Designed miniproteins, single chains, continued (5). Designs and how they scored, part 93

Each design is a single chain, and the fold is of that chain. pLDDT is the mean over its residues in the fold that is shown.

## One batch from the design tools (miniprotein)

Design m19232
Fold by ESMFold2-Fast:
Parts: C-alpha cells; structure tokens; sequence
Structure m19232 (fold): chain A 94 residues (1-94)
C-alpha cells in the first residue's frame, strides 16, 4: 500500500501526464488525438505500476481502456477532463 506522500506524488504525476496530453491535443487531428490518448494511457500505467499493487494497476488499465474505446474522440476528451478535475480535487483534499 502506498503512503499518503506516495499517493499524493502518484496523483500529481498522473495529473501532469493528463495535462501534457490535453495540451498536445489542442491543435491535433482526431487521428493524432487517439495516438496521444494511447501514449497517455501507457505513461499512466507505467507510473501506476511503480507505486500501486497489480490489482489497482489493473483497475486503472480498465478505466484507460474504457476511455480509449469511446469512438467519439470528443466524448473521450470530456471523460478525461472530468477525471482530471476529480484528481485535482482529491489532491487538494489529501
């Protein structure tokens, strides 16, 4: 189990990865947005594996696969933005 400090650092790293992906997508085509989302998911998985148990990593992977499966890229981005807002709030409450 991660410590409170490790959890805060993990959530900050994930938030940064999402922010960087969103910035890259601002002027990207739908095809490029999907590539950026896939690269973002791989980076989040790598960070999660560093701090979290295999069971929790599998839960994060399932969520990311769900986001990637959304055919409407704008809906995928809306889902991701909502998730990012939730992470920011959780970091502020820790």
Amino acid sequence: KPSKEELIELLKEISKIIDEALKQMENASDEEKRKILKEMAEKIKEVAEKYLSEEVVNQWEAFLEEVLSIEDVNKALSTLRGFREGLKKEIEEL
Scores: mean pLDDT 75

Design m19233
Fold by ESMFold2-Fast:
Structure m19233 (fold): chain A 59 residues (1-59)
Amino acid sequence: SSMAALAAEVARAERFLALADEVLAQIASWKKNPEQQASIARLRERVAAIREQLAAARG
């Protein structure tokens, strides 16, 4: 069904975003500059927001 196909794609996107957040967290652990720290934090906030939207879309 088209609903099952959509659910599968949403699950794939969620796995990708989870990996992206993990990578950003690792990069943040190497941070030496406050501007870089702020940029990484903003990117992680955007990833979290997209993940929340995907979770809501699963309904």
Scores: mean pLDDT 81

Design m19234
Fold by ESMFold2-Fast:
Structure m19234 (fold): chain A 94 residues (1-94)
Amino acid sequence: DDETINALLSKFPDDKNLPPVINNAFKRAFVYALLNRPDLAVAELKKVESQLTTSDVFDIRSIGLYVKNIGNTEAGNALENFADNVIKKKNLSL
């Protein structure tokens, strides 16, 4: 699993504007979402939950919609629900 995840991560574009910890968590979450593994995708994002900004939450919601559109409904719903919960917990203005 780790070797497969690392191979998939190498195909993602460089997010030079994000801290490495947040960037790595996002890439892993997106890979798990593409594999339709909602629990693992959310677990990766929970590792950096306290550091997420409003723009990070919008990115998570956008990916959730994307993976739902490609047929990964469970993973997409999990990412959208995670994003909505972060908005409520942090009282973020949209």
Scores: mean pLDDT 72

Design m19235
Fold by ESMFold2-Fast:
Structure m19235 (fold): chain A 58 residues (1-58)
Amino acid sequence: SVASLIAKLMGVSLSTAERAVEMNPDGTLIEKAIEVFNLEPSMDVEKFLQAIKELEKL
């Protein structure tokens, strides 16, 4: 699934990836989070979700 691919690429749990897909099903917010916040694949769950939440405000 898209969530499984995102979990592997970002180094986050499947449930975190599923939440990200639920918030942005086309994946554009995840790509923007990586680019804008310069996120490392090994970043923790809280940083990942916070970055997605901040992008929703834009």
Scores: mean pLDDT 61

Design m19236
Fold by ESMFold2-Fast:
Structure m19236 (fold): chain A 70 residues (1-70)
Amino acid sequence: SEEEKKELARKARLAAILLSMKLWEEAKKLGALSVSLEVVSDDTVKITFVFKDGTVTVEIPAEELLKLVK
C-alpha cells in the first residue's frame, strides 16, 4: 500500500544515515571531505561522497539498505 511505501522510505532514510556514519569512517581514511544522503524516491536512496579530486555517487534500493542495518 501507499502507507507501507512511505514507512519503508522513512526507515530507509534512518538506515541510510546509520550506514553513512559507518561508511564515513572508511571514506574519511581514503580522504573524503563530505558525505551526503538524499531520498530520491520511495524505494531509492542516493549517497554522495566528495573527495578533493572528484565526487562518487551510489544509488541503493531502500530494501537493500534496511537489510544492511537490521
Scores: mean pLDDT 71

Design m19237
Fold by ESMFold2-Fast:
Structure m19237 (fold): chain A 91 residues (1-91)
Amino acid sequence: SMSLEELQKQARETAEDILNSKHPKLTEILKEFEEAIKKAAKESGLSEADVLEIIRGPENSSLSDEQIEKALKVLIKELDKIYEKFNLPKP
């Protein structure tokens, strides 16, 4: 199993790769990225702002480890679907 630090790093690097992709369908990718964040927030009982803080923030979050792990697992799963749908190179 991955540590919380490794999950946060994976989510951050995947998000940065998506945002910097320069893909022809970048606008569609960004919309699906926003929906992935919303889904992670909804399924983990967090706000969208909390999910963004988990990605951007330091290792020490004000959120519980259980909530962080749940949000990151949902987010990573949704980001993987974006990678498959738009044929992006996996990190």
Scores: mean pLDDT 75

Design m19238
Fold by ESMFold2-Fast:
Structure m19238 (fold): chain A 79 residues (1-79)
Amino acid sequence: GRAEGLALLEQGAEYFRRKDFEKAGRAVAEALRLLGSAETRRQLAKLLGDNAPLVYAMGVAALRGKVEVGVKTAKAFLA
């Protein structure tokens, strides 16, 4: 439900801060399934500010079975 999706976004944000990009992408992918795109974008903006679009893109990649693409994008952006 919604509470589970919000908890997953908080976990995903924490994984991202720890540079665990694979777990971050997977957590955001599950949150996307529960919350939808609009709420996920809003909540990520609150949690991660300017990094929210990157982490959202990582979640979308993971949702499409392309976790590796999200990880590579995060590493390139933060290099």
Scores: mean pLDDT 88

Design m19239
Fold by ESMFold2-Fast:
Structure m19239 (fold): chain A 62 residues (1-62)
Amino acid sequence: ASEKDIEGAAKAAAALSGDSYEAALKAARLGAENPEMSQEEIAEKAGTSRATAAAAKGLATL
């Protein structure tokens, strides 16, 4: 995924779940860089809800 795709994923995930863009961006980057990382681990590392991590991972890893 390109940097623009990661930023787009973060913006969409933040808008859907209400978490901050900065936290969603961290989740999207973690998902793109580590596709094997679980949504729970991404949420914990990024400081987001599980829903934000799931959305960010799904959008960033497409």
Scores: mean pLDDT 77

Design m19240
Fold by ESMFold2-Fast:
Order: C-alpha cells, then structure tokens, then sequence
Structure m19240 (fold): chain A 110 residues (1-110)
C-alpha cells in the first residue's frame, strides 16, 4: 500500500463515518453534506502535511488512525454546532483542523 492509497482509504472512511454517524444522530441532509465537506478538507490538509514531512508508511498510518479517531469523537459536537449556526460549525471545524494538524506534526517528530 502506498501513502497516497492510505490517504484515499482514510478519506473514504471519514466520509462514511460522517454519513453513518450523522444519520444515526438525526442530522439533516444539509448537516451531513457539511460534515462530508469538512472531512474532505481535513484530509486534504493531512495529506499535504504527511507528504511535507516525508512520513514513512507506518508513521502516516499512525497519524491517519489518530485523525480518524478524533474526527469520530468530534462528530456529535460538530452536529450540535451545525444545528446552532453556520458560524458555530465553522469554529468547531477550525478547532478540529488545528487539532488534526497538531496530531500529524506530533506523529512526524515523535
């Protein structure tokens, strides 16, 4: 498996997690769409950082597993924020992006 394949697989997993959890928690189709778009944006950034830091396949897998776990953990908060306002969702998404960036960097240097 290549790093590009691993990134693609993880992106698909986050998309599925967003759809499945969104539906399970009664999120509207619009909220689910926003969760999917957020997942794609997060993975674009993560993929760029993995390549920038020239991470090994094992390090990339560790980073991606941690990113997926964090995304799953944050889904209820993201759905609640989306129900409040677009601004609340953006703030929670931005917070998640910063945490995800830190996970990738920490994994690269550990």
Amino acid sequence: MSIDQLIQQTTQQLRRDAVARGRALGASPDVIRRLVQLAEGLMDTVGQLIKLYQMSLDRARQALDRVRDLFRQRLPTLIAAARQSREAFRREGDRLLRQVEQIVIDTAVS
Scores: mean pLDDT 89

Design m19241
Fold by ESMFold2-Fast:
Structure m19241 (fold): chain A 89 residues (1-89)
Amino acid sequence: EKQKEIEEALKRAEEADALTEKVTGRTVNSTPEQRLARLATADALRIIGDAVDEEIKAGKVDQELFDKANEEARKLIKRYGELAKEIEK
C-alpha cells in the first residue's frame, strides 16, 4: 500500500519538476524527499484555496468548512512527510 502511494506521489512530483524545467529552462536537481515536500505544499494550498472558493461562490463565510480544509491540509502534509521518511528508510 505505502509503496504504491510513494510511487504515485513521486510520479506526480517528477511530472511537476519536468514542467518546471520546461518553463524555466533550468535543470531541477532535487531529491525525492524535496520533490514530495514541494508537492505536499502545492496540494495543501489547493485544499485551502478550494474551501475559500466555495465560501465565495456561496456568498457566505463558513468557518467549519475552512477549519475542515485546514485540518485536511495538515493531514496531507504529515502524510507526505511519512512517505518521504519511508523512502529514506
Scores: mean pLDDT 73

Design m19242
Fold by ESMFold2-Fast:
Parts: C-alpha cells; sequence; structure tokens
Structure m19242 (fold): chain A 77 residues (1-77)
C-alpha cells in the first residue's frame, strides 16, 4: 500500500539520521527527536513556528506521540 511505502521510506531516513548524528543503530526514536529538536528549535522560533506546531511536525514525521514531542521541546526552552 501507499502508506506502507511511505512508512518504509521514513524509516530509511530515520536510519540515515542515526548515522549522521553518530548514534547507535538501535537508538530510540525519542533520542533522534531530541537531536532534531535541539538543532531546529532556534530556527523554528525565528521563522515564527509555534512550539505546538513544531511538536505536531515532529510527531507526524517521526511517528512519536505529540505529548512526547511537546515534553522534549519544553525541556529545551
Amino acid sequence: SMQKQLQQRRDQIIQQMKTFFGLPSDSSRTTIVQQVAVRSYDRARKMGISQSQLARNLSNFFGVPQTTASRILRKIE
């Protein structure tokens, strides 16, 4: 299905991100979201993207709960 192909491509991108950040291949999605959030937080704020919108974007892309993404962003603030 189209959804299955999209998920497989997302998983491949996530694996590439693990390699790029120097993380172990078995690193949790939460760890990757933390790395992306830290690196993108200031830029998102300068672009007028709200913390709620950034949390939604991270949740949708990485397949983590929005509550998890929101918690990570609050700790960076």
Scores: mean pLDDT 77

Design m19243
Fold by ESMFold2-Fast:
Structure m19243 (fold): chain A 73 residues (1-73)
Amino acid sequence: SAAAEAAARAAAEVAAATDGASVQRYTRLFVDAIRAGGATAEAIAAARRAVEEASNSLGKTGLWGGLRLAEAL
């Protein structure tokens, strides 16, 4: 879906980010992309996979915070 593609792109941008402001911005875009997908089980599963892939590559805990917020919706 477009939301899953946007979430994957945002996760990749977080991967490339070298400063805290960029990490925060792309994490927000990631959360917004999950919300835009209507928080369906499929969209959440796709976002979770993107977060797991990004976290394995980067160790960036901000993405897990974003996923926790999406799950609270």
Scores: mean pLDDT 59

Design m19244
Fold by ESMFold2-Fast:
Structure m19244 (fold): chain A 61 residues (1-61)
Amino acid sequence: VRQSNRELLDRLLERGLITPAQRAELEARIDQADVTEQIAMALILIGDELDAEFEEKKRRE
């Protein structure tokens, strides 16, 4: 579970939703329930944004 949370932080960093400094801070607080929930929501946003981008490009033309 904690490993999955760290992977979420990696994805957030790769997508530019957080900075390296924010990643380190979040990793230290990953065990907190509130932080874990926020990270999970951010992952959903990443997926939604990617899907919307691909769909928009195809529908646009």
Scores: mean pLDDT 63

Design m19245
Fold by ESMFold2-Fast:
Structure m19245 (fold): chain A 68 residues (1-68)
Amino acid sequence: TLEEITRAAKAAFREAMKTESISEAYKRAEQVAREKAAELVPDSEAPAIAREALFRASYEVFKEQLAA
């Protein structure tokens, strides 16, 4: 669940960064993480899981940018 949400958020972040600013790409990744969490996790846990997934996805994307 967390891994699946992280993969979705990371894909959205990477795709948005091709055409948008980092700030807008982050907002897109946040939206995707929230939507996926709502689909896969109970409402009581969805916000926390979405936030964790967004953090992990952002870290991985920034790590890739620093290596480039």
Scores: mean pLDDT 78

Design m19246
Fold by ESMFold2-Fast:
Structure m19246 (fold): chain A 80 residues (1-80)
Amino acid sequence: GHMKKELIDKLKEIKKEIESSDYISEEQKNKLIEILDEMKKLIPSLTDEDIEDMKEKINQIKDKEEMLEIIDILIDIIES
């Protein structure tokens, strides 16, 4: 639906920002966490535990490639 496409577009924008940056900013992590909260509202199969686990992973990630992989996983979840 329209809302899912908006979340995917936001994730792709953040992915592009991270790809062009030397590091992962706290602002980028906060944007991803906000998207997880929106995903929970739109995807009934996502549990509170699933969302909390993903938030923890995002906060712990320091490697750019690992963050890009997480973003791709989030896009796949929304497209499912």
Scores: mean pLDDT 83

Design m19247
Fold by ESMFold2-Fast:
Structure m19247 (fold): chain A 77 residues (1-77)
Amino acid sequence: SEVERVLRQAEAFREKAREAGVAEEEIERKLELLLAQRLAALEEEGRVTPAQAEELRRHISEEALAELEAARALEAA
């Protein structure tokens, strides 16, 4: 499933970032942004169901989602 694939990619990102000595707080911040961007792309392409999109949103902070939505609104203007 797309959710499982995205979550596996997220875990691989965490593993590599930890190996590179990146701080956990920075890893989490970057990961939230990457997940938000990935979710937006998958929704735009119609590659996830509403239930799968909701599952992915549970892994993303409201702040990261709002930031992405604001960027998309400006791009559409």
Scores: mean pLDDT 73

Design m19248
Fold by ESMFold2-Fast:
Structure m19248 (fold): chain A 81 residues (1-81)
Amino acid sequence: SSLEEEIARILEEHYKKNRELIEKLSEEEQEKLEQVLLQAYLTYVDTGDVAAAIAVAEAQLPSLSPESQKLVREFIARLRA
């Protein structure tokens, strides 16, 4: 669907821009970040509701490092655009 294509493009652009920063994270932090972004992706694909996807990502912020939080907030900003 067009929604799946849009969110997939946003994720690809986010990972491409932030690849070097993501690769500097610990393996555990990379797994946590990937899980948060995947949950947001699946929520958006399932519901078509960007607010629901953002809420899922925001709920996980307190469990992440400051670096991972910054990356998730940047992703949220892309979803809002």
Scores: mean pLDDT 81

Design m19249
Fold by ESMFold2-Fast:
Structure m19249 (fold): chain A 87 residues (1-87)
Amino acid sequence: MEKEVEEERKRIEEKLFRALGPLFERHVENPSPELEALLREAFQAKKKIDELLEIARKDPSLRESALKEARKLAEEVVERAEAALAA
């Protein structure tokens, strides 16, 4: 159902905002090659997540697998961002 995809999109966007916002601010204030690489990887992952959410919206038969993969990618991005901020 489209509502499930929309709710998952919002959850993913909130998680990414909370994790990447501080990371982006840190990069703007004190740029580093490591932070730049993490941000590039995060943006590439977001493109893949957006593609998976579009697949889930258009094809109900692939919805569960696409949402699962989108969640996994988002969690990987959040984990990397949080680890970088904690260091």
Scores: mean pLDDT 82

Design m19250
Fold by ESMFold2-Fast:
Structure m19250 (fold): chain A 62 residues (1-62)
Amino acid sequence: MSDVYQFIYDQATSNGVTRDHSRRSSDIGRSVPDSIDNRVQVSVDSFRSLGQNDTADQIDSY
């Protein structure tokens, strides 16, 4: 129950990213043992690696 991770997942699926890619990219951030900003950055980098630049930009602006 983390609103930011739900937001990340929702933005990814809204942009047409598959549920598997949305889950993995969101969960990568969740596994970082640091601040929420660092976790968000890891998720942003993951989405950019998948070519989902629009999703990454939306998450980065959160």
Scores: mean pLDDT 63

Design m19251
Fold by ESMFold2-Fast:
Structure m19251 (fold): chain A 84 residues (1-84)
Amino acid sequence: SLDELKAHVLAATDRQWAELEALAARLDSPALAAVLERYRPVLEALKARIAAAESMEELEAVVRELLAAERELGRAVAAALAAQ
């Protein structure tokens, strides 16, 4: 169902974010911490839009934006790690 897909996407996003926060804490990396603080409001806004989606079409559109944001976050994380 729509609600099950929303719950799945939100849970996956939260899990990935928790792993990145744990990594930043473990490495004591100011560069990685700065990347996470930059992307935190972006991901929170996308999560709110996923929760608010009223149709599969709306959910698919927001998920495409989430995947694009996650790719940008991944590149920023890789750059921060390489700077160590």
Scores: mean pLDDT 89

Design m19252
Fold by ESMFold2-Fast:
Structure m19252 (fold): chain A 61 residues (1-61)
Amino acid sequence: MPLPSNQQMQQIVQNLVSAQQNGDQQKQQQYEQQLADILRTMYDNQDWAGLDRLVALLTAA
């Protein structure tokens, strides 16, 4: 499975934050699951740079 680009990860994080602000629990769960799948893929591939970047995007949101 190809890893998403930084731009795609940023878009997912922004969509999650938007869903949280709107109280859309279904979309929150959808984006959280998508991020969890990305995180697991990065962990399995030992992509520590990708993990650091994802964490930075989540903390900046």
Scores: mean pLDDT 77

Design m19253
Fold by ESMFold2-Fast:
Structure m19253 (fold): chain A 70 residues (1-70)
Amino acid sequence: APARAVRLVGFEAVKDGEVVLRVDGSAEGLVEAARKFLEDGDALVVHLEDEDGVTSSHVLSRADAEAIVA
């Protein structure tokens, strides 16, 4: 739903189907994961937890990662 409360759990940079970097949901962690993804990664994944305690994972685009490190 729009404006639903979510918590950032962490970020992962993935290469060749393996997690090459796992960081917490901090702003510093996001920048580090985005840099690793842009360097040589195949995917950048964000892990979220909603107000009901349900976890979800979402893949961020290359454009999103470039905006994060700018």
Scores: mean pLDDT 78

Design m19254
Fold by ESMFold2-Fast:
Structure m19254 (fold): chain A 61 residues (1-61)
Amino acid sequence: MELEVRVEAPTVLARDAALLAVPAALSQPTAEEGERVGREHAARLTAALGLPVPRITVRER
């Protein structure tokens, strides 16, 4: 199964920071685990930088 990751953020900087979480999300065996890991990693990155929280969704394609 191929995983698809979608990243949405209110600012370009928050989106770019969230994109750093994509490889970790894609490394998970399921879409549910990918979304959890991606959200956690992106939330930590944006919080550390003082940026708005991005939206990350992962689905099977």
Scores: mean pLDDT 77

Design m19255
Fold by ESMFold2-Fast:
Structure m19255 (fold): chain A 113 residues (1-113)
Amino acid sequence: DEKVEKLAELLLGEELDLDEALELLRELLGPKGKELLTQPGAEELVRKILEELAKALKTNKASLEEAKELVRKLVEIMNNSESLEEFEKNAKKLIFDFEVEKGVELLREVVLG
C-alpha cells in the first residue's frame, strides 16, 4: 500500500519522474509482471502508459484514492498479461474506461448540478 500511494502521488504531481515511477511500479509487480518488463521494448511501452495515465488522472482531477485504485489495476494487468501487446491493449482500455467514467460524471455536474 505505501508504494502504491507513492506511485499514485507521483502520477498526480506537476512533474512526472518516469524513472522513479518505473522503479516504484517494478517493486509492486509480481514475478510474471517483472518478467514482462524484461521483454525488448517493455520499459519504453510502460513509460508511455505511465505518462498517459498521469495525464488522464490530472486532466480529470482524480483523487488520491482513484489514482491508487488505477495503480492497483495497472499492476494486476501487468501480472496477468501474456505479452506486451495484451498489456498495451488492457492498459489503454483501463485509461479509456476511466476517462469515459469521469467525462460522464463531469457532464452530470455541469448539466444537473
Scores: mean pLDDT 85

Design m19256
Fold by ESMFold2-Fast:
Structure m19256 (fold): chain A 73 residues (1-73)
Amino acid sequence: MVTRFRNEFSVETKDGEVTHVVIEVTIDSDTQTYRARITITKNGETKVYEGTFSSSDELAQWIVKELGTEELP
């Protein structure tokens, strides 16, 4: 069975720049495979990150890492 989740949000940085984030997750319970796609749009540029993981913990850690790479402090 394949389950899909989609979350979309906007983050305003300290400098007033708006970053739009779309996170799409596909879970295949037959293979216990987690697939994620993060689409980040900032300053008119769009970046896409994709990954395949064997656990929800690996997925969560990867999402935090990729978002942290694109969001400036």
Scores: mean pLDDT 74

Design m19257
Fold by ESMFold2-Fast:
Structure m19257 (fold): chain A 67 residues (1-67)
Amino acid sequence: GPVLTAEGGRELGRKAVEAAKAGDGKTAVQYGMAAAVGALSAGDNELARELGAEVKRALEEAGITSG
């Protein structure tokens, strides 16, 4: 199962960015949410913020919009 820790969150965030760059917005959002939850579960609110911003930027750079 997914590891809900700060370290696991960082790994999931990396996978989210890779999925976004590949044009897979659905997978990117799923990994990005899991990354944020992992960081928050570890009590690292700053890491959760950074991971969320990184995934959002990767999605925007890939041309994937929410509209």
Scores: mean pLDDT 75

Design m19258
Fold by ESMFold2-Fast:
Structure m19258 (fold): chain A 55 residues (1-55)
Amino acid sequence: PLTFEEFAARAREYMAANPEAGRLAREIAEALRDIGAAVDRSLATGEAPAPGVLP
């Protein structure tokens, strides 16, 4: 069985050898960051995010 630490190290090696995978991971991280920021702002203003508001 693979430990989390070993998996993380393996993934880092893989991304170094495969820049395409690193690029995809970066895009996903950016999208999650944007979602997190929008949720945090909505909570701070006391409003819930509205689903399907974007065209």
Scores: mean pLDDT 68

Design m19259
Fold by ESMFold2-Fast:
Formats: C-alpha cells, structure tokens, sequence
Structure m19259 (fold): chain A 79 residues (1-79)
C-alpha cells in the first residue's frame, strides 16, 4: 500500500544506524537476539502505520520505532 511505502521511506532515512546495528549484532548471541526482536518490532510498526489515517498517530509510530532502534543500538554496543 501507499502507506507502507511511506513508512519504509521514513525508516530508510535511518538506514546507516540500522546497518551499524546489524553489524554489531553479529558479534554476540545476545546482540543477534536483540536484532531479531527489533526486526519483529519494525514489521509490527509497519502494519500499525499502514492502518492509520491520522498523521499525528503515524508520526507517533515512527517515533516509537526510532526510539527502540536507538535503545537496541546502545544495548548491543554495550555488549
């Protein structure tokens, strides 16, 4: 859907951090498990975003996913 494309375009702006997080996740079992949980969270967020018509609610979904990406990156970096 057009909404899924919009979500993916917004997440793509943060592709460098996503790529760095993936690379770091390959160095430990715990890091890889956190990466897999992040992938599930992004997939669920895309589905939620696609069902929304209110721009403020759509932005809240993006903000929550980005906060989770930063938290996972920080956690993996501390391993």
Amino acid sequence: SANRAAFRAEIAKHQRLIDETLILSTTSKEGFELWLKLQVAISRAETRFAGLTDPAQQQAVIDAVLAQLHAVHEKISSL
Scores: mean pLDDT 89

Design m19260
Fold by ESMFold2-Fast:
Structure m19260 (fold): chain A 75 residues (1-75)
Amino acid sequence: SLSEEVKQFIIEEAERLIKEGETDPHRMIGRLAQSMLESGKLSPSQVAQFTQRVAELVAQGLSFLEAVRKAVDSM
């Protein structure tokens, strides 16, 4: 499972993207994945699993931030 520090990092990055005015979920997922990879806090396989789960939840109708929170809770 992910540490609380890593979970908080992911949520804060997602909130930052929203505050910067990004509204396209596909671009938001891509930018979040890049931040996660650049942080070195997660392996590439963990980033891939997380971003796939976020994409699935967004496709089901969740907002980007709710999808991120739910995906983090599953790790």
Scores: mean pLDDT 86

Design m19261
Fold by ESMFold2-Fast:
Structure m19261 (fold): chain A 55 residues (1-55)
Amino acid sequence: MVTLTVSGDKKTVKLSSELTLTYLDGSKEVLKPGEYPISIFDDASVSEEVELILE
C-alpha cells in the first residue's frame, strides 16, 4: 500500500513509497517517494493499492 497525500491547494501529491504508473500507451514510469504534480495521474493507472489523504 502506498499513501498519497494531496496538498491543500490540490495541485501536488506526496508519495510515501515507490509507485509505478502505467500510461495509456503501455509505457511505465517508477516514481520514488517525493512530491509530484497531480497532473501526472491524468492519463495513467496505478498497480499498487493506494490510500488517499487530504491535507
Scores: mean pLDDT 77

Design m19262
Fold by ESMFold2-Fast:
Formats: C-alpha cells, sequence, structure tokens
Structure m19262 (fold): chain A 89 residues (1-89)
C-alpha cells in the first residue's frame, strides 16, 4: 500500500514538472488553474517536496518557481477573459 502511494506521488510530480516545461500545453493551462487557488504556504510546500523528490539545486528551484508564476498568470488571464465575455452577454 505505501509503495503504491509513493509511486503515485512521484508520477504526479513528474507530470507536474513536464507541464511546467511546456507552459503552452493544455496540461500547463489546467495546472495554472489549480495553482491560482493555492496559498503561498501550499506553493512553498510543493516546491520543497519537488526539491526532495528530484534533488534539485537552488537554481533549478528558482527556475521552477518562475515557470509556476508564468503558468498561473496564463490561467488567470484566460479565466478573466472568460468572465468578461460572460458579463458581455
Amino acid sequence: MKEEEEKLRRQEAETFLKALENPDSEDAVMLGGVLSVLTEEQRKALLEELKKIFGLTDEQVKDIESRLKEVEENARKREAEMQARGAAL
């Protein structure tokens, strides 16, 4: 049971990093939507877990943090456009 949970978490982390590599992908857009509702505490916890799982350097963590902000901003822009179009009806 515990091994299955570890596999799932690692797979989720790998999918997360791949989505960040391609900010224009649909996976990255969906991830950005999820990230936009996370608190500052939750985002820091996520980066700490990724650092532990992949043994990342501070430079790599900084790059991931920048990509997270880009993905989140893209998602927020799309949501704002959808809301504006809905209000115009």
Scores: mean pLDDT 69

Design m19263
Fold by ESMFold2-Fast:
Structure m19263 (fold): chain A 63 residues (1-63)
Amino acid sequence: DELKKLAEEMNKLLKELGIDYLEFSYDEEKKSVVLTNTANGLKVEFDDVEKLKEMLESLKSRK
């Protein structure tokens, strides 16, 4: 599942960047990825593989 793999890759990158207040989780029922900001409780859902890939590339650019 592409979305699940992207969520896992993004979480690994967040750990590498030292970002501990953001997490990605895959929702199998909705076939979407949820980004949770634990500092403020906000949640954002992504159901588009291309949008998640763009976000992953944006995170990689911070390395």
Scores: mean pLDDT 77

Design m19264
Fold by ESMFold2-Fast:
Structure m19264 (fold): chain A 94 residues (1-94)
Amino acid sequence: SMEEEIKEKVLEIMEEAIKKLEPIAPELARKIRENVELYDKLYKEGKISLSSFIGFILRQLEEMKEEAERKGDKELAEFLEKKIKEVQELAGKY
């Protein structure tokens, strides 16, 4: 389905973002991975909507961007800003 395809793309974006965050913030990367897995489970169980899942993901990406900015990693912060926009564009398709 379109919803499932959007969800798969969002999870792929998050996996890439988490991998790039791990070298500079390994504990935050682990926390965000656990949070994403929890919300994925809640969505699969029908406890949250796709819009709620995406809203949660956008909050996680913003937290990652703030950490990159705090650590002076401008390249990672710019990458995360692009991923935030990609997720927002995906959200507009359903």
Scores: mean pLDDT 87

Design m19265
Fold by ESMFold2-Fast:
Structure m19265 (fold): chain A 107 residues (1-107)
Amino acid sequence: NPKERAERLRERGKKIIEELKKKGVIDDETAEKLEKRIEEIAEKIENGEELSPFERAFIATVEYLEGVASRETVARALAEAFGISVEQARDLLDEMGPEGLLFAAMS
């Protein structure tokens, strides 16, 4: 059900943003940009629109931060999004961190 998938992404995204704000990792402006990006992707899901590989990688990163996806799942999604090897994607994830990849998605 696309509506249930969209709502789950909104719920996960809200939880992750609040956690990052509590930890002092992001400010209110960055939180607002992340909330907007999550809503854009959630609306695409709800409308049955095809997600880009980069949008799928963003969702995998959110799910990883929530603790419901593996690091390997994120690495594979990044490899598809950037057209690189899974090994290169693991190096990118290690260099930027999952929070860094979320911030890059707002650019």
Scores: mean pLDDT 80

Design m19266
Fold by ESMFold2-Fast:
Structure m19266 (fold): chain A 56 residues (1-56)
Amino acid sequence: SKPEKISLEEAKRLLARSEILAVESTPEKTVYTVRLDGKVYRLTIYKDGTVELELL
């Protein structure tokens, strides 16, 4: 799938509603693998505040 840019506020709301399956952190970014409503997503939060959401 193609990653979609979303706001940090949307990302926080999504995380609050999701089952967190995995978290990976580097100096550049934090990647969350989450399940929401039976779907698995990759949520990437970059150090610069850019946020991307991708359906897996």
Scores: mean pLDDT 86

Design m19267
Fold by ESMFold2-Fast:
Structure m19267 (fold): chain A 96 residues (1-96)
Amino acid sequence: SKKEKLLQALEEMRKLLDDLAAGKISEEEFYEGVNEIIDKMEKEFADDIDVQILLGSLATNFAAVYWLLKQGKISKEEFIAIVRKALDEVEKTIEE
């Protein structure tokens, strides 16, 4: 189902976040990995307006927070906490 595919994508993003937190991947690898998952889902659900809005919002928020990290305005730990919260909020929207 649509919901199952979106939750699986979210789970993949959480695994990347855990790998980033554990120092297994770089911030750049994390950024690229999350965007690849978002791009895949946007292509799969290209005709679903609700999914496009959800993914577009997530991508915009993620890019903004990553920019703050690269500008030294937030720490890696703060970045991880903000992204984790954003993924939790997306999951709640999917589970509605």
Scores: mean pLDDT 87

